# Designed miniproteins, single chains, continued (5): the designs that were tried, part 84

Each design is a single chain, and the fold is of that chain. pLDDT is the mean over its residues in the fold that is shown.

## One batch from the design tools (miniprotein)

Design m18897
Fold by ESMFold2-Fast:
Structure m18897 (fold): chain A 56 residues (1-56)
Amino acid sequence: MREAAEAAVRAAEELPGGGAVAAAQMAGKDNGIPIDLPASASGEEVARAAREAFGL
């Protein structure tokens, strides 16, 4: 869980635009933790949501 969570947060911060949202949603789904984000979410918003979802 923690390693996957850290990887998701890093990917969300590094990937531009919709790629960050898709990466975070996929990581959440693979780990049974749903991450609910709009497609228009910024990379920083995606990173924050991923941190909150995984308890980082």
Scores: mean pLDDT 64

Design m18898
Fold by ESMFold2-Fast:
Structure m18898 (fold): chain A 77 residues (1-77)
Amino acid sequence: SKLLEEIKEYLNYVLTHTHKREAVPYIVAAHIHLAAYEFLPSPEELAAIYENMSKALREVDPELSEELKKKAEEALK
């Protein structure tokens, strides 16, 4: 779907721009929640993907981090 393609684009951006160990748990969590979302889509899993990508980017790309945080909030209704 278009949404999954967009999520994978963001995740690839996170992977190519986050080089610090502190980002690793957020990157791992984003992948786990993406796998859960692909298995059974839910607003909670979608929000968790965006939230973890946001946290991974907070110090690397604060503007995109804030945008992804807003997408997580929107996913929860």
Scores: mean pLDDT 86

Design m18899
Fold by ESMFold2-Fast:
Structure m18899 (fold): chain A 82 residues (1-82)
Amino acid sequence: SVLDKINELTRELFRLEDQAVEALENGDKEKLKEIIEQMRKVVDKLREAASQLTDPRLREAVQRFIDAAEEAIKELEKKYEE
């Protein structure tokens, strides 16, 4: 189902965020860049899945999650440039 796919993609994003924190702690900029690229791909898949939702409250909740993930990615990109 669309909801199952969203749940799987959400779990993947949390895993990637954990990996990004580890890469930052280790000063591994190459790994951080790889993770940022993977996170952007997962966010794109989440947007596609969210577009199939008909429940406005669920769509709003998923959109808030996507917005938060986009902000997290931008902060990681800033740290990569540092």
Scores: mean pLDDT 87

Design m18900
Fold by ESMFold2-Fast:
Structure m18900 (fold): chain A 63 residues (1-63)
Amino acid sequence: MEISREQAAEAIQEAAGLSRSEALEFLDKRGFGERISELEALQAAIEMGASVSEAVDAMSKYM
């Protein structure tokens, strides 16, 4: 299933402890559009410094 860019940014903020602008800039740098897969959002959170469990927990509200 796909989530919005805004939902992905929120999950990255929560999991990695980043600001919304930092999360959005990272997603833009990776070339993600307005719709992002749950797996891509989870991988992005991990790359931004979240642990696997933190990324999964943050994403669970969108699953």
Scores: mean pLDDT 77

Design m18901
Fold by ESMFold2-Fast:
Structure m18901 (fold): chain A 73 residues (1-73)
Amino acid sequence: VKTFRKPGSSERYVSLEDAIEWLTRVLKDLISPEEARKLAEEEFARRPDGVLTVNEVIALALRVVGDKIDEEL
């Protein structure tokens, strides 16, 4: 997945499309590609600059994994 820096920031950022591609790949056995797109779009809509950090995308994936584990309990 492609990541980029903003001027003056030490954080790495991900575009919406790259986040969707990554989430679709890592969560392929848990959610559909359509659900991965919806989750990414909802998180990006909360951001005024329209981008997420790498850590924020990872946190989103971990939240999905946790939700699926809770469904099995």
Scores: mean pLDDT 74

Design m18902
Fold by ESMFold2-Fast:
Formats: structure tokens, sequence, C-alpha cells
Structure m18902 (fold): chain A 64 residues (1-64)
């Protein structure tokens, strides 16, 4: 699904940033960059935005 595709792209960016020891601000930027990549990969903007917002909420809950 588009939501699964967005989750893989955005999640990949977030996990990659965390693995590199990035700051909380850099991890948030990775989620935003992943959302833009998902749109370029053909995910509808509303789906990419929804998945990006979930990732940002998860980052905030994790104290990052």
Amino acid sequence: SDEEKAGEIIGGHVVGAIARGASGAEVRQAALDGGKEAIRAGVPEEVAQKVTDRALAGIDRAGL
C-alpha cells in the first residue's frame, strides 16, 4: 500500500539518522526528508504527510 511504502521510506531515513548518532533535530529532519522522498516515489501527498506526522509524534514520545 501507499502507507506501507511511505512507512518504509520515512522509517529508513529515521533509523539511518538514529544509527549515525544524529541529534533529535536531525532525526526530525530525516522524517521530513523521507516524506519528500515518498512523494517523489509516487506516494500521494496526504498519505506521505500522515505517515510523516506519525513518525514525528513517535520521535517526540521517544524524547528525541
Scores: mean pLDDT 88

Design m18903
Fold by ESMFold2-Fast:
Structure m18903 (fold): chain A 61 residues (1-61)
Amino acid sequence: SADELLARLQEMNRKIAEKIREILEDPTLTPKEKELLVEVAEGMRMMYEWVVNKELEKLAQ
């Protein structure tokens, strides 16, 4: 259902935000490693949002 997809999107956004915070707070990572890992995490968030939106569009048809 659309509500389930939206709930999954919200949960994924929450998990990605938590992961980004962990990366930024990690004292073992260099500034460059943090930059690149945050880019990966944000890329994953955008990909998930794109797929969820495609499924929502199919349900609206």
Scores: mean pLDDT 88

Design m18904
Fold by ESMFold2-Fast:
Structure m18904 (fold): chain A 77 residues (1-77)
Amino acid sequence: SAEFEELVSQLSEEERQALLEVQQRVRELWDRLSEEERARVEELARAIEEAKSVEELLAQAERLGAFLDEVEARLAA
């Protein structure tokens, strides 16, 4: 989407790297996620793609990262 691409172009290098790290974490965890966790990841990823501002995009990315932290804690227990 043109809107998402424009918002990504406005991110700092560090912010873009944070988004890539979250995407990489999703790929690494994907096969270990439950169906409910996969649906939640897809919902949060969609919210990132549909963000209307840089602030909203970063807030949604943080929300996805926090969810992945919860998943990793469950898998480590």
Scores: mean pLDDT 86

Design m18905
Fold by ESMFold2-Fast:
Structure m18905 (fold): chain A 81 residues (1-81)
Amino acid sequence: SPLVEAARAAAEKMATESPENMAESLLTFLRILAQEEEDPERSAALRALADELAAKMKTASPEEQRALSEETFARAIELLE
């Protein structure tokens, strides 16, 4: 899937960023994916995932920020498969 390939390319770039920048890049990426997704349920799930990450990042420690971004990215890939 072109969306899965784009997601993996984005993940490689995000891996070189700070935890804060990684989360911001992932939020932007998830919102773009949601806009391009033709399936309304998958689009809604991607938006919900972005909103959940944004909410959790407000209270996350620096150690938790990276883990949250990695978990959120993995969940996004599962939705695109």
Scores: mean pLDDT 77

Design m18906
Fold by ESMFold2-Fast:
Order: sequence, then structure tokens, then C-alpha cells
Structure m18906 (fold): chain A 85 residues (1-85)
Amino acid sequence: SIAEFLKSLGISEEDAKKAEEIVKEDSNYDKLSESQKLAKALIVYLSQENVKLSEEQKEKIKKAIDELGLSEDEKETVLKAIEVA
């Protein structure tokens, strides 16, 4: 699930579930690929005002992005969000 993916990156269960719920509210949710759903949930989490990531969490996210097979544009969006967090 989306929440389990986010939890694997060290994100709390509460924050992971909130991000999953927001992604599921997308009218195109059922048309998104699995990797697009995961990337969107990660971006939703990272866009929160008080997100602070440990160096270990940043490394896990970078590895996960490489494994998801995201487009170059999607990958850049996530990497920029990590830089701000």
C-alpha cells in the first residue's frame, strides 16, 4: 500500500495515512500507475510546512526514487522537495 511504502522510508504511520488519503482524493487515482501513486504521496508528505528529514530518511527516499522508474521530471520534483525538507 501507499502508507506501507511511506512507512518503509521512516515516515510516521499518521503522516503516511494522511498522504495516502490525499492521493486517493485525486479524480484520476485509479488511472495512475503504482509508481505515480507512490511518487504523488511522497510529494504530498514533503509539501507539509514542518517536515524535517534525517539524512538516513533522505538516503532511503533517493534509493526508492531510483527503484520506482519515475520520469525525469517526476524524479526532479521529489528531489527538490527533499532539499527543502
Scores: mean pLDDT 77

Design m18907
Fold by ESMFold2-Fast:
Formats: C-alpha cells, structure tokens, sequence
Structure m18907 (fold): chain A 63 residues (1-63)
C-alpha cells in the first residue's frame, strides 16, 4: 500500500541525511514508474505518489 511504501521510505531516510541518497531513491522510483505498464493503475499511482514524496524530501533537505 502507499502507507506501507511511505513508512518503508521514512525508515530508510532516517538512516541517512544525505541528499544524494534521497536522489538515488528518487531515480530508482522514477525508473520503476517508467517501466510500469499503463494497465497497472494501482502500482503507477503508488509510484507517482512516492516520486512526489521523495521530491518533497529533497526540497526540504536542500532548504
């Protein structure tokens, strides 16, 4: 679920304050979204939300 994905990301992000680490996670999520079939609406919606979440975390860490 999206909640489970965000919880997992938060646990990973808590282990490092590195912007580069979050950027690597974002690149991975963007690639997964690009490779996800259009028919897999649920997975695409979760990955799109994860991408937006990670972009927000990068902006926060750069501020």
Amino acid sequence: SLEDAIATLDALLAQSDSVSFVEALLAYAERQLAETPEEDVERREILAAVVDYLRGRIAERRA
Scores: mean pLDDT 82

Design m18908
Fold by ESMFold2-Fast:
Structure m18908 (fold): chain A 86 residues (1-86)
Amino acid sequence: TNDELIERAIQNLGDALSLLPKDRAKALTPTAVKAATAAMNGDSEKALEYLNKIQQEIENDTRLSEEQKKKALSYLEKAKEDVKSI
């Protein structure tokens, strides 16, 4: 169901942020809240826009190790797939 997809997307987004250093997770939280709110409202296009912004921030963060990026981005990709299915 759409509710199950939304819950899974939010969980995957949370898992992605949990793999980041605390300060990086905190900095991305406002955008993550916007992504989650858009998904809950059925606005998959807007949710994807915010998830893409989070992806760009993670990819371009020189303070993150390659391993941290790969793991976080894998969860973010799962969140995007769930949102695309709404």
Scores: mean pLDDT 87

Design m18909
Fold by ESMFold2-Fast:
Structure m18909 (fold): chain A 68 residues (1-68)
Amino acid sequence: GGAAEAARLVIEAADRGGEAEVTLPDGSVVRATFETAPGAALAIIGAGLDGEGEIRVTIGDEVHVFPA
């Protein structure tokens, strides 16, 4: 589902030396860097298993929205 795609995007951005800002369905915000990306990806997958709302991933000026 969208959570797995959002997690992949976050890992990909971190691997490129970038940062991603993730808004989870509960409204919490997590920053993903090279060191924190695996934890952020796990949080995204966990939130997605609840099946509610949207996951928003911001990378630079690009915003990507995924259903949980």
Scores: mean pLDDT 78

Design m18910
Fold by ESMFold2-Fast:
Structure m18910 (fold): chain A 92 residues (1-92)
Amino acid sequence: MEKLEEIVDEALKKHNLPEEYRDALLTFAEEVVKLAKENNIEPTEELVRQVVDDIALFLHQALINTVEQVKRFFELNKDDLIKYLKKLQKER
């Protein structure tokens, strides 16, 4: 499939994913194509695009939720974080 890289790049842009995920998402897209062929499913551009888009959307939602959770963690655990930073400073 000649357009795998285009499908991956479009999904990254649409779902605002970091460029670091490009190679991983491309590898996964290739695995989906292989799995389809092994199970006598035609790996059409539409099928691959839909699966890659769904995964990219899932990753985007997971990243947003993680960032919000990290922000809340820092707000709630500020004193504990300061204690941990002081401990790391003393161990050097």
Scores: mean pLDDT 73

Design m18911
Fold by ESMFold2-Fast:
Structure m18911 (fold): chain A 78 residues (1-78)
Amino acid sequence: DEVVKELVKKMVEKGKEIGEEAMKITDPEEMKKESERMRQISESMREYSSKVEGESKKILEEGAEEMERVAEELEEKA
């Protein structure tokens, strides 16, 4: 489904934008909050990836891994 692929791509793009903005935060408390938010986004992507197949699944799985990496980096900086 072309609509599902576009939705999945937009979800990953938005996640990346949120991550980039979060990386600009200098307050440790806000970094921890954004880290938790990134983990929630990653978890949502993994949950949805279990319901789709093919390219959509791969995009969501890769997106989830990237969101987790950003969350870890924010926790380390906090």
Scores: mean pLDDT 81

Design m18912
Fold by ESMFold2-Fast:
Structure m18912 (fold): chain A 69 residues (1-69)
Amino acid sequence: SMAEKERYRNAIRQLLAIAQKMPQSPELKRAVQEATDLLNDENASVEELLKVVLRMGLLLGRQAAAEHG
């Protein structure tokens, strides 16, 4: 539904805001670009948006863990 797409788009915007405050690895830079491109695609499916949310969440979690040892 359009409501679900907007919820996932809002989740991606939040994850991008978090990523901007973290050191940018090449992998994270790539994920940020993928997420930004998908947010600008009005035809993006719910499945594509969810995939990016999960990938960004995983990368941000790994980055945070690496910073603390």
Scores: mean pLDDT 81

Design m18913
Fold by ESMFold2-Fast:
Structure m18913 (fold): chain A 110 residues (1-110)
Amino acid sequence: VEEIRRLIEELVRASEEGDLEKAEELARRAEELARSIKDPAKVAEVQRLVAREAERLSEDDSEGAIHGILGLIRIADAASSQYPIPSELASRMVASALRGVALSLDKELA
């Protein structure tokens, strides 16, 4: 989980910096590691970490925010194949993605 945490932190940073290629590579690596998690406690840790980091990224108003949020959600989904994401955390993830979409739409309409 520590390596997944580090990859998520690097993914968020790359998204904030607008380095979408690096963000995508980091997301893919974290997804692969997340799929290998068998311990439900570690799955829950990844789910909570994703919800927190997606919320943080949605507040930073960066152009790469939506790409980072979607990458984070893919990581949570990959970890959750055997253990569903709790509705509270899923709602937070969806809200973060909707904020990112709204920001992208505002830029397209401006």
Scores: mean pLDDT 76

Design m18914
Fold by ESMFold2-Fast:
Structure m18914 (fold): chain A 100 residues (1-100)
Amino acid sequence: ALEELRARASAIQQRISDLLEADPELRRKVEEVTRELSLKADEAVKQGKYEKALELVVEAYRRAAEAFEESHPELAEGFRELAELLPPLVEALKEEAKKA
């Protein structure tokens, strides 16, 4: 169900947030690794290119997962889980919007 996907995404995002709040240097490194894709995603949103923005966000999470796999495996797994969860979550959100 959509609510279950939202709950899972929220739990993963909170776990990532807690890890980054505990380690400001790690947060800075995540920002550096994802910066180019995050800026491109923000520009895509401003242009109404929501599908492209989703692709860029997913790629940013995959890049972060790869970059931190050895040093911070818990963070890397969180980003990997989120990258896999976001596309089906967005599709479920679109389907619910059509039913409303």
Scores: mean pLDDT 83

Design m18915
Fold by ESMFold2-Fast:
Structure m18915 (fold): chain A 95 residues (1-95)
Amino acid sequence: SSNDDLIKKNKITQLYLEGLDHLGKLIDEETDPKKKAELEALALQAADLIYQINTERLSVDEILERGRELADQISKVDPELGEKLRQKLDEIEKE
């Protein structure tokens, strides 16, 4: 239903806002310029996903697909954060 879609979108937005906060902390602590740039690119992708959710341009399925792709990319830098994001996306989808 449209109400279920809104709830899922809000949960994914909150998930990636928390993910963005965590990435911000990783950026602040990173001393290698190349890794810092990679983290900044991931943070920009997370911010873009949140923006696209808020502008209602994407379906829930498209948001979940992009969210999983981003979680997989984050897993290469922070496996614990990436796995947490993926697990939470799977939980939201099953609601």
Scores: mean pLDDT 87

Design m18916
Fold by ESMFold2-Fast:
Structure m18916 (fold): chain A 67 residues (1-67)
Amino acid sequence: MTVGTVTGEDGSVGVGVAPASAGGSEAGLKAMRAAPPQPEGTTATVTVEGPWGTTVSTVPGDSILPP
């Protein structure tokens, strides 16, 4: 199982979980949807933890989409 965590500039956090077969991208996307919306021009850190270890990426804050 993979776990995605998004940390916004304001310290807000979103978490998403996906099966290992779906890969880290699915967990990351679920985490982004769970996070509060971030202002345009900010950045957020996406951390995905899975059986292969941890990957860290930065994304534009405006790519975090609330449902």
Scores: mean pLDDT 66

Design m18917
Fold by ESMFold2-Fast:
Structure m18917 (fold): chain A 69 residues (1-69)
Amino acid sequence: GSSVLTEEERAKIQEFLSIFDLDRDGTLTPEEVLALQSVLGLQPVDGVLDDRTWEALRQYVRTGILLTS
């Protein structure tokens, strides 16, 4: 992967992502990623779980702050 995450950060991200995993199959659909990107305040929202989205998640789990607006 392109993102360097600790085991603790991965666990926190997985817990956060579980809120958006409506199918509970352990994977995110593009629609669920769009919702996640919107909550994190990312632009553009494209439904792709890319480095930008992973970095926002990493910052959130590290600081506890959502990037809104």
Scores: mean pLDDT 66

Design m18918
Fold by ESMFold2-Fast:
Structure m18918 (fold): chain A 77 residues (1-77)
Amino acid sequence: DVKEQLLKILNGENLPDEFKPEMLELLEKGVEFKDLLTFLLEKLGVPQEWIDKVEELLNKEDATTEKLYELLKELVE
C-alpha cells in the first residue's frame, strides 16, 4: 500500500529494506529531506501531480507531518 509506505517514510521507521541502501547513500551525500522524499515517492510509483503537491507543501514555512498525512490521505481516497 503506497499510503502505508509513505507514512513509514514520514515517520522515519519501518522503511522497506530495499530502499534503505539508496536512502543511506542520499543522506550521506547531504540531500535535503524533500529531495529524499521525492525520490522515494517516485520509487513507489506515486503520480507526478501528487509529488509536486508534496514538494510544494515541504517548501512552506508551516509544513508538518499532519499536513503531509492529509495530502497522502487524499492521494489514496
Scores: mean pLDDT 60

Design m18919
Fold by ESMFold2-Fast:
Order: sequence, then structure tokens, then C-alpha cells
Structure m18919 (fold): chain A 92 residues (1-92)
Amino acid sequence: MQKRLEEDRRLNLAAGDELFKQALEAVEAGDYKKAVSLSVASGILYAGAGDSEKALADLEKVTEAMLAKFPELKAKEDEARALAAQNRQLAA
């Protein structure tokens, strides 16, 4: 009773997780262009599987990891994310 469509979605989520891990590894290696490209590809796979929340969380985590390498920019990003979070709550 396992549906093939559920298997395909699970495989897309697993592929997204793999690319997300590689994106974080690229940040640690200092390859920020590769990190962004892998993060976007991971997000597309999650969105294609119907999980836009994972796509957004993936992009946010890679951005956070990159900003952690540039502490002066992290404070500005934290302020921007706080504002975005408040705007999401006000839209409810």
C-alpha cells in the first residue's frame, strides 16, 4: 500500500537534505558561490516536494552560516530577520 508518488516526494526531500548539507560544507570551506547555488537547488527540491517551509529554512540556515564568517554583517542580518519575523506575525 505504499504510493509511488509518496516515494518520489521522499526521494526529493532526501536529495534536498543532501544538497543542503553540501551547502553548509561549502560555507565551512569558504566557497560561498557554491554554498548559495547548492542552497537554491535544495530549496527547489523541497518546494517541488510541496515543502516551502523547508525551502525557506534551508536558505535562512545557509545565510546564517555565511554571516557567522563575517561577524560585522551578522548584527545587521539579525535585525533584518527580527523585522521580517514581526511582519510575518502581523500578516496573521
Scores: mean pLDDT 74

Design m18920
Fold by ESMFold2-Fast:
Structure m18920 (fold): chain A 94 residues (1-94)
Amino acid sequence: LQTFVLSPEEEAAVEELAARIRALVDAHADDPEALLAAVEGLVRELLRRYPVAMTSFMLDEALDRAAESLTDEQRALLAAVRRRLRARLAELLA
């Protein structure tokens, strides 16, 4: 397990990412495939700005923060998408 101390700029990026994930869950509550594709797009944006290890850490932090303000149904949807995303990211980040 890798942990990082986030700078103020990185902390702001995680908060922004969490807000975007919450908005995507609201927009795609009935379409798990569209939600997965949209979150993958956010990961590609992070990979343009940050190393792989930092991107992975920031994504996990943002997903956890997004989940805190979601309904139980939305959390279950996000958890399912997160599992599929981890499988795809293992391939993408290898």
Scores: mean pLDDT 79

Design m18921
Fold by ESMFold2-Fast:
Structure m18921 (fold): chain A 95 residues (1-95)
Amino acid sequence: MVPVLTEEQLEEKKKLEEKLKKENPEMYKLVQETLELVRELIEREVERLAKEEGLSEEEKEELKERVIENAEYTIIKAAVEHPELFLEEHEELKA
């Protein structure tokens, strides 16, 4: 299930992003590049799912936004907590 992020999770995401930007600007740049790639993948997957399930345009946009927000939160958190693993994942995602 893809839940909507809570206000607490949005606040945590903001703090993690600021920490990453301050402490590891090179990793922050890689996070931004990874998020662009992931957004394209999510857009294609949500369009496929919407066509298969017969979702309305509004339902499709809501699902896309929720998936993107959750992906951003997960990726930023992973980059802060496990930078070495994140670097390997980024290389694989580009290939």
Scores: mean pLDDT 76

Design m18922
Fold by ESMFold2-Fast:
Structure m18922 (fold): chain A 90 residues (1-90)
Amino acid sequence: MEKELKELAEKAQKALDEGDIEKALELGKERLERELVAAGVAPEDAREVAELLKEADIALLEGDEKKAKELFEKAKELYREAVAKARAAA
């Protein structure tokens, strides 16, 4: 239990340090996309929101906080539009 959670955290940190951040972020993107679709967001819109959030995380890791903030705001706006679109389609 506790040891497994610590191992997972250490593996994630090591992957980040070794530049394997794309693998962890890609899994996070897939999970978020699936969650958004389950909430009624169109698959294409869910994919775009998840991709923007992944790009924002990459920018943050590269030290570009301004770009990360801009991408987060763009993802929030797209999400709001996607939810409104899903409501109109229902």
Scores: mean pLDDT 72

Design m18923
Fold by ESMFold2-Fast:
Formats: structure tokens, C-alpha cells, sequence
Structure m18923 (fold): chain A 76 residues (1-76)
């Protein structure tokens, strides 16, 4: 079905993007650890943007999260 084909394409693209984001995600995780608190990914991204640190990593992750969130909403 068209929905199953869409789901497979989204899964494949998500896996590809997640692999590309592995390093940026680890950089932000280490950044969060240095602040001594467990933070959500969104909170870490906002903090990095405010501090002007790891902006490239934050932007890469945010760029992926937005389309994935929209796709998830479209499937519900």
C-alpha cells in the first residue's frame, strides 16, 4: 500500500539521517554533561544556541527533528 511504502521510505531516510547525526548528537550529549544536569535534546539545543557553542551540531539536529515531527503528526 502507499502508506506502507511511505513508512519504509521515511524509515530509510530517518536511519540515514540518524547515522549522519551520530557525531553531532554525541557532541551535544557531552556538552549537556558538562552542565551537570540531565537535559532533554531540545533543552541542550536551546542552551547551545544561547551560548553560541556547537551551533553547527545543534542546527543539523534541529533540521532533522522538524521534518520528522511533521511526518509523525501527518501519520496520526
Amino acid sequence: SALEELEERLREEAEKLLAELEEPVEKLKEYAKKHGKDMSLREVIELAKKEGEHLEAAEKIEKVLTPLSEAAQALV
Scores: mean pLDDT 70

Design m18924
Fold by ESMFold2-Fast:
Structure m18924 (fold): chain A 79 residues (1-79)
Amino acid sequence: MTEEEMRRLTEEVRRVEEEVKEDMIKKAKEAGLSEKEAEKLADEVVRANPFDTAESVEEHRERLKKAGEEAIEEAKKKL
């Protein structure tokens, strides 16, 4: 990849991660978590699932979405 392509990829990955975090926070709050708990959950999921350059941005989005859904289900079991 060119440096320009890598820069655009990094920008797109960051945007996807922000979108998925917002969606996770919304779903976690709907599940009964506080905003603070939802934010911590979303941050931890993204941190635990860093972007792999071998995957596409869409594959990364889908992987984060699945990890987020699993984390929310685990949090719901504590309620």
Scores: mean pLDDT 80

Design m18925
Fold by ESMFold2-Fast:
Structure m18925 (fold): chain A 74 residues (1-74)
Amino acid sequence: MNQIGVIMNGMRMEAERRKNKDAIDKVSQAEKLARQGNYEAALQKAEQAAKILKNDLTVKVVQELLAQIKAEQA
C-alpha cells in the first residue's frame, strides 16, 4: 500500500470513530480526488481533515508530502 493510501485509510477510520461529519466529508473528498489522480488536491483535503481531528503528526506528514509534490511539479 502506498503512503497516501495508508494516510487516507487512517484518517477515514479516525473521522468515523469520532463521528465528526466535517472530517468525514473532507476525507471523502480526498478519496475521490485521489481516485481521479489529483494527489495534490487529495492531500490538501486530507490535511484539512487531520487539522479538524487535531492529529498534528498526520498534518506534518501530509505537509511534507505536499512540499515534495510541489517540488516535483516545479
Scores: mean pLDDT 79

Design m18926
Fold by ESMFold2-Fast:
Structure m18926 (fold): chain A 91 residues (1-91)
Amino acid sequence: DELAARREELVERLRALQAELDAAIAAGDEEKAKALREEIIELILEAALELGLLTEEEAKELKEAAENKDLARVDALLERLAPRAEALYAA
């Protein structure tokens, strides 16, 4: 079950980065927190593409929105991704 193994790997990596981000924020390490946020966003984008949750076009749109700091557009794109993620878990 390659998809289940890959999903588990990505979830574990995301949890580890999230824990490091929380620790960096608590410590007031702004530089480390910024780097970790960038890594988390990159991991989510790569995970969504690898798991088939996001098309190449949608990934490009999300990256463009993130680069422009258009949080409303990022939120709208992630909202479209959420039902696909749920469907993958149900399969």
Scores: mean pLDDT 70

Design m18927
Fold by ESMFold2-Fast:
Structure m18927 (fold): chain A 80 residues (1-80)
Amino acid sequence: STIAEKVLKLVSFVRKLLLENIEDEKKVELIKKVLMTYAKLDEKEAEEAIETMKKLILEDPSEELTEEQLKAAKELEEEL
């Protein structure tokens, strides 16, 4: 897969879980683990990425995952 496909899967997965419950500690820990294992980020980089995504979600009042983003998130969930 291309870098773009991997980025789409990661961003879609993170956004999906945060949109379900942005303050869910269990979901945040799952996202952190995925960023560290799948994207090879260190703990600090993973935490910074999650905080950035949370900020972007809160700044978009019309945010909704597209069908392609939902599919990409599902594909990543199946790879875990």
Scores: mean pLDDT 77

Design m18928
Fold by ESMFold2-Fast:
Structure m18928 (fold): chain A 66 residues (1-66)
Amino acid sequence: DDAKKAEEIFEQWKKEGLSDYGAAALAYRYLKEQGYTKVPKKIQELLKKIDEMAANSRAGAAALAA
């Protein structure tokens, strides 16, 4: 189960002291490397927040360049 393996990786990295965001990013990277198409909703929600933060950062950089 791709979802279960991703959750296992997420929990393992959380145990190593990573933030929820860091653990989710690493679990997603693993899923991409393995060619998995399904991402657990818990990890998807955290990745969405990371993307929103990154988009806001890029928007700020674009505004400074303009």
Scores: mean pLDDT 69

Design m18929
Fold by ESMFold2-Fast:
Structure m18929 (fold): chain A 71 residues (1-71)
Amino acid sequence: MSPAERAARAAAQLVGEGYSLEEAERLVLLWLREQAGVPALDVRVELSPDGKTVTVTVTTPEGTFTATAPV
């Protein structure tokens, strides 16, 4: 499973548990760096207009990766 897909699932879980998008971004960024070994520079989390999916964008030195997961 790609780092972006793993990040999207983690963010979806956090958003579903009531964390803010900003808190989910911070927690996922730390998790990628410390647990997943991904050299992530930035994480952006966006919630769909219907609130049912999150889109996560992970920026690394090698490029930007995006994945989506259901909340």
Scores: mean pLDDT 80

Design m18930
Fold by ESMFold2-Fast:
Structure m18930 (fold): chain A 99 residues (1-99)
Amino acid sequence: MEEEIKEANREVTLGLGGLTSLGMLMTTADPESGRRVMELVSRAAKRIAEGDYEGAARDGREATELGARTVPSASESFERTERLFEEATRKAKEVQEKL
């Protein structure tokens, strides 16, 4: 359904925003790793725009894994963001596959 696609895309956009926020936080603690996270988030955004939800999910996972390793005190926030983004991209992919 078209409405399911719009909803899934909104969830993906919110997840991407969460990753961006964590990337910014990470940049204040470790600028080099923060830069890498922001590069991965940017790549994920481009892939979402292209309909490549699997690629976006991989970029998001790599970003959150790097973040959790670099800033262990924020690991729970990165793990939560990873779960939300993975669920959102999974839903978007399932909706796309039903078309």
Scores: mean pLDDT 78

Design m18931
Fold by ESMFold2-Fast:
Structure m18931 (fold): chain A 107 residues (1-107)
Amino acid sequence: MKYYVGVAATLTETAVVGAAAVADENGNILAEAVVEVPRSEFAGLTDDQALGEAAGLAAGRAVRKAGVEPSELMDTGVAAFARAASREEAVEAAKALAVKAAKAGAP
């Protein structure tokens, strides 16, 4: 079975919020994760870099929660990243991107 990861992130005044979801090849969501990292931990990074780091942390957590081996993951690349207006929108965007990647991987 193949697995796909969608990621999204948003900025708040105090934190960078990353969200990720893991889907199977049928587009079923197996796991989701959200991380909130203080903006001070990304001091010296651009906003885009901080968003990418938070999304990456969320992806790692979602993959571990799903119990998926790294070799089973399909690399969705940077194209699977979305910037969201809120934490809730980030979660929904990550889930939508995971499903979209799964559908793109299936003929």
Scores: mean pLDDT 76

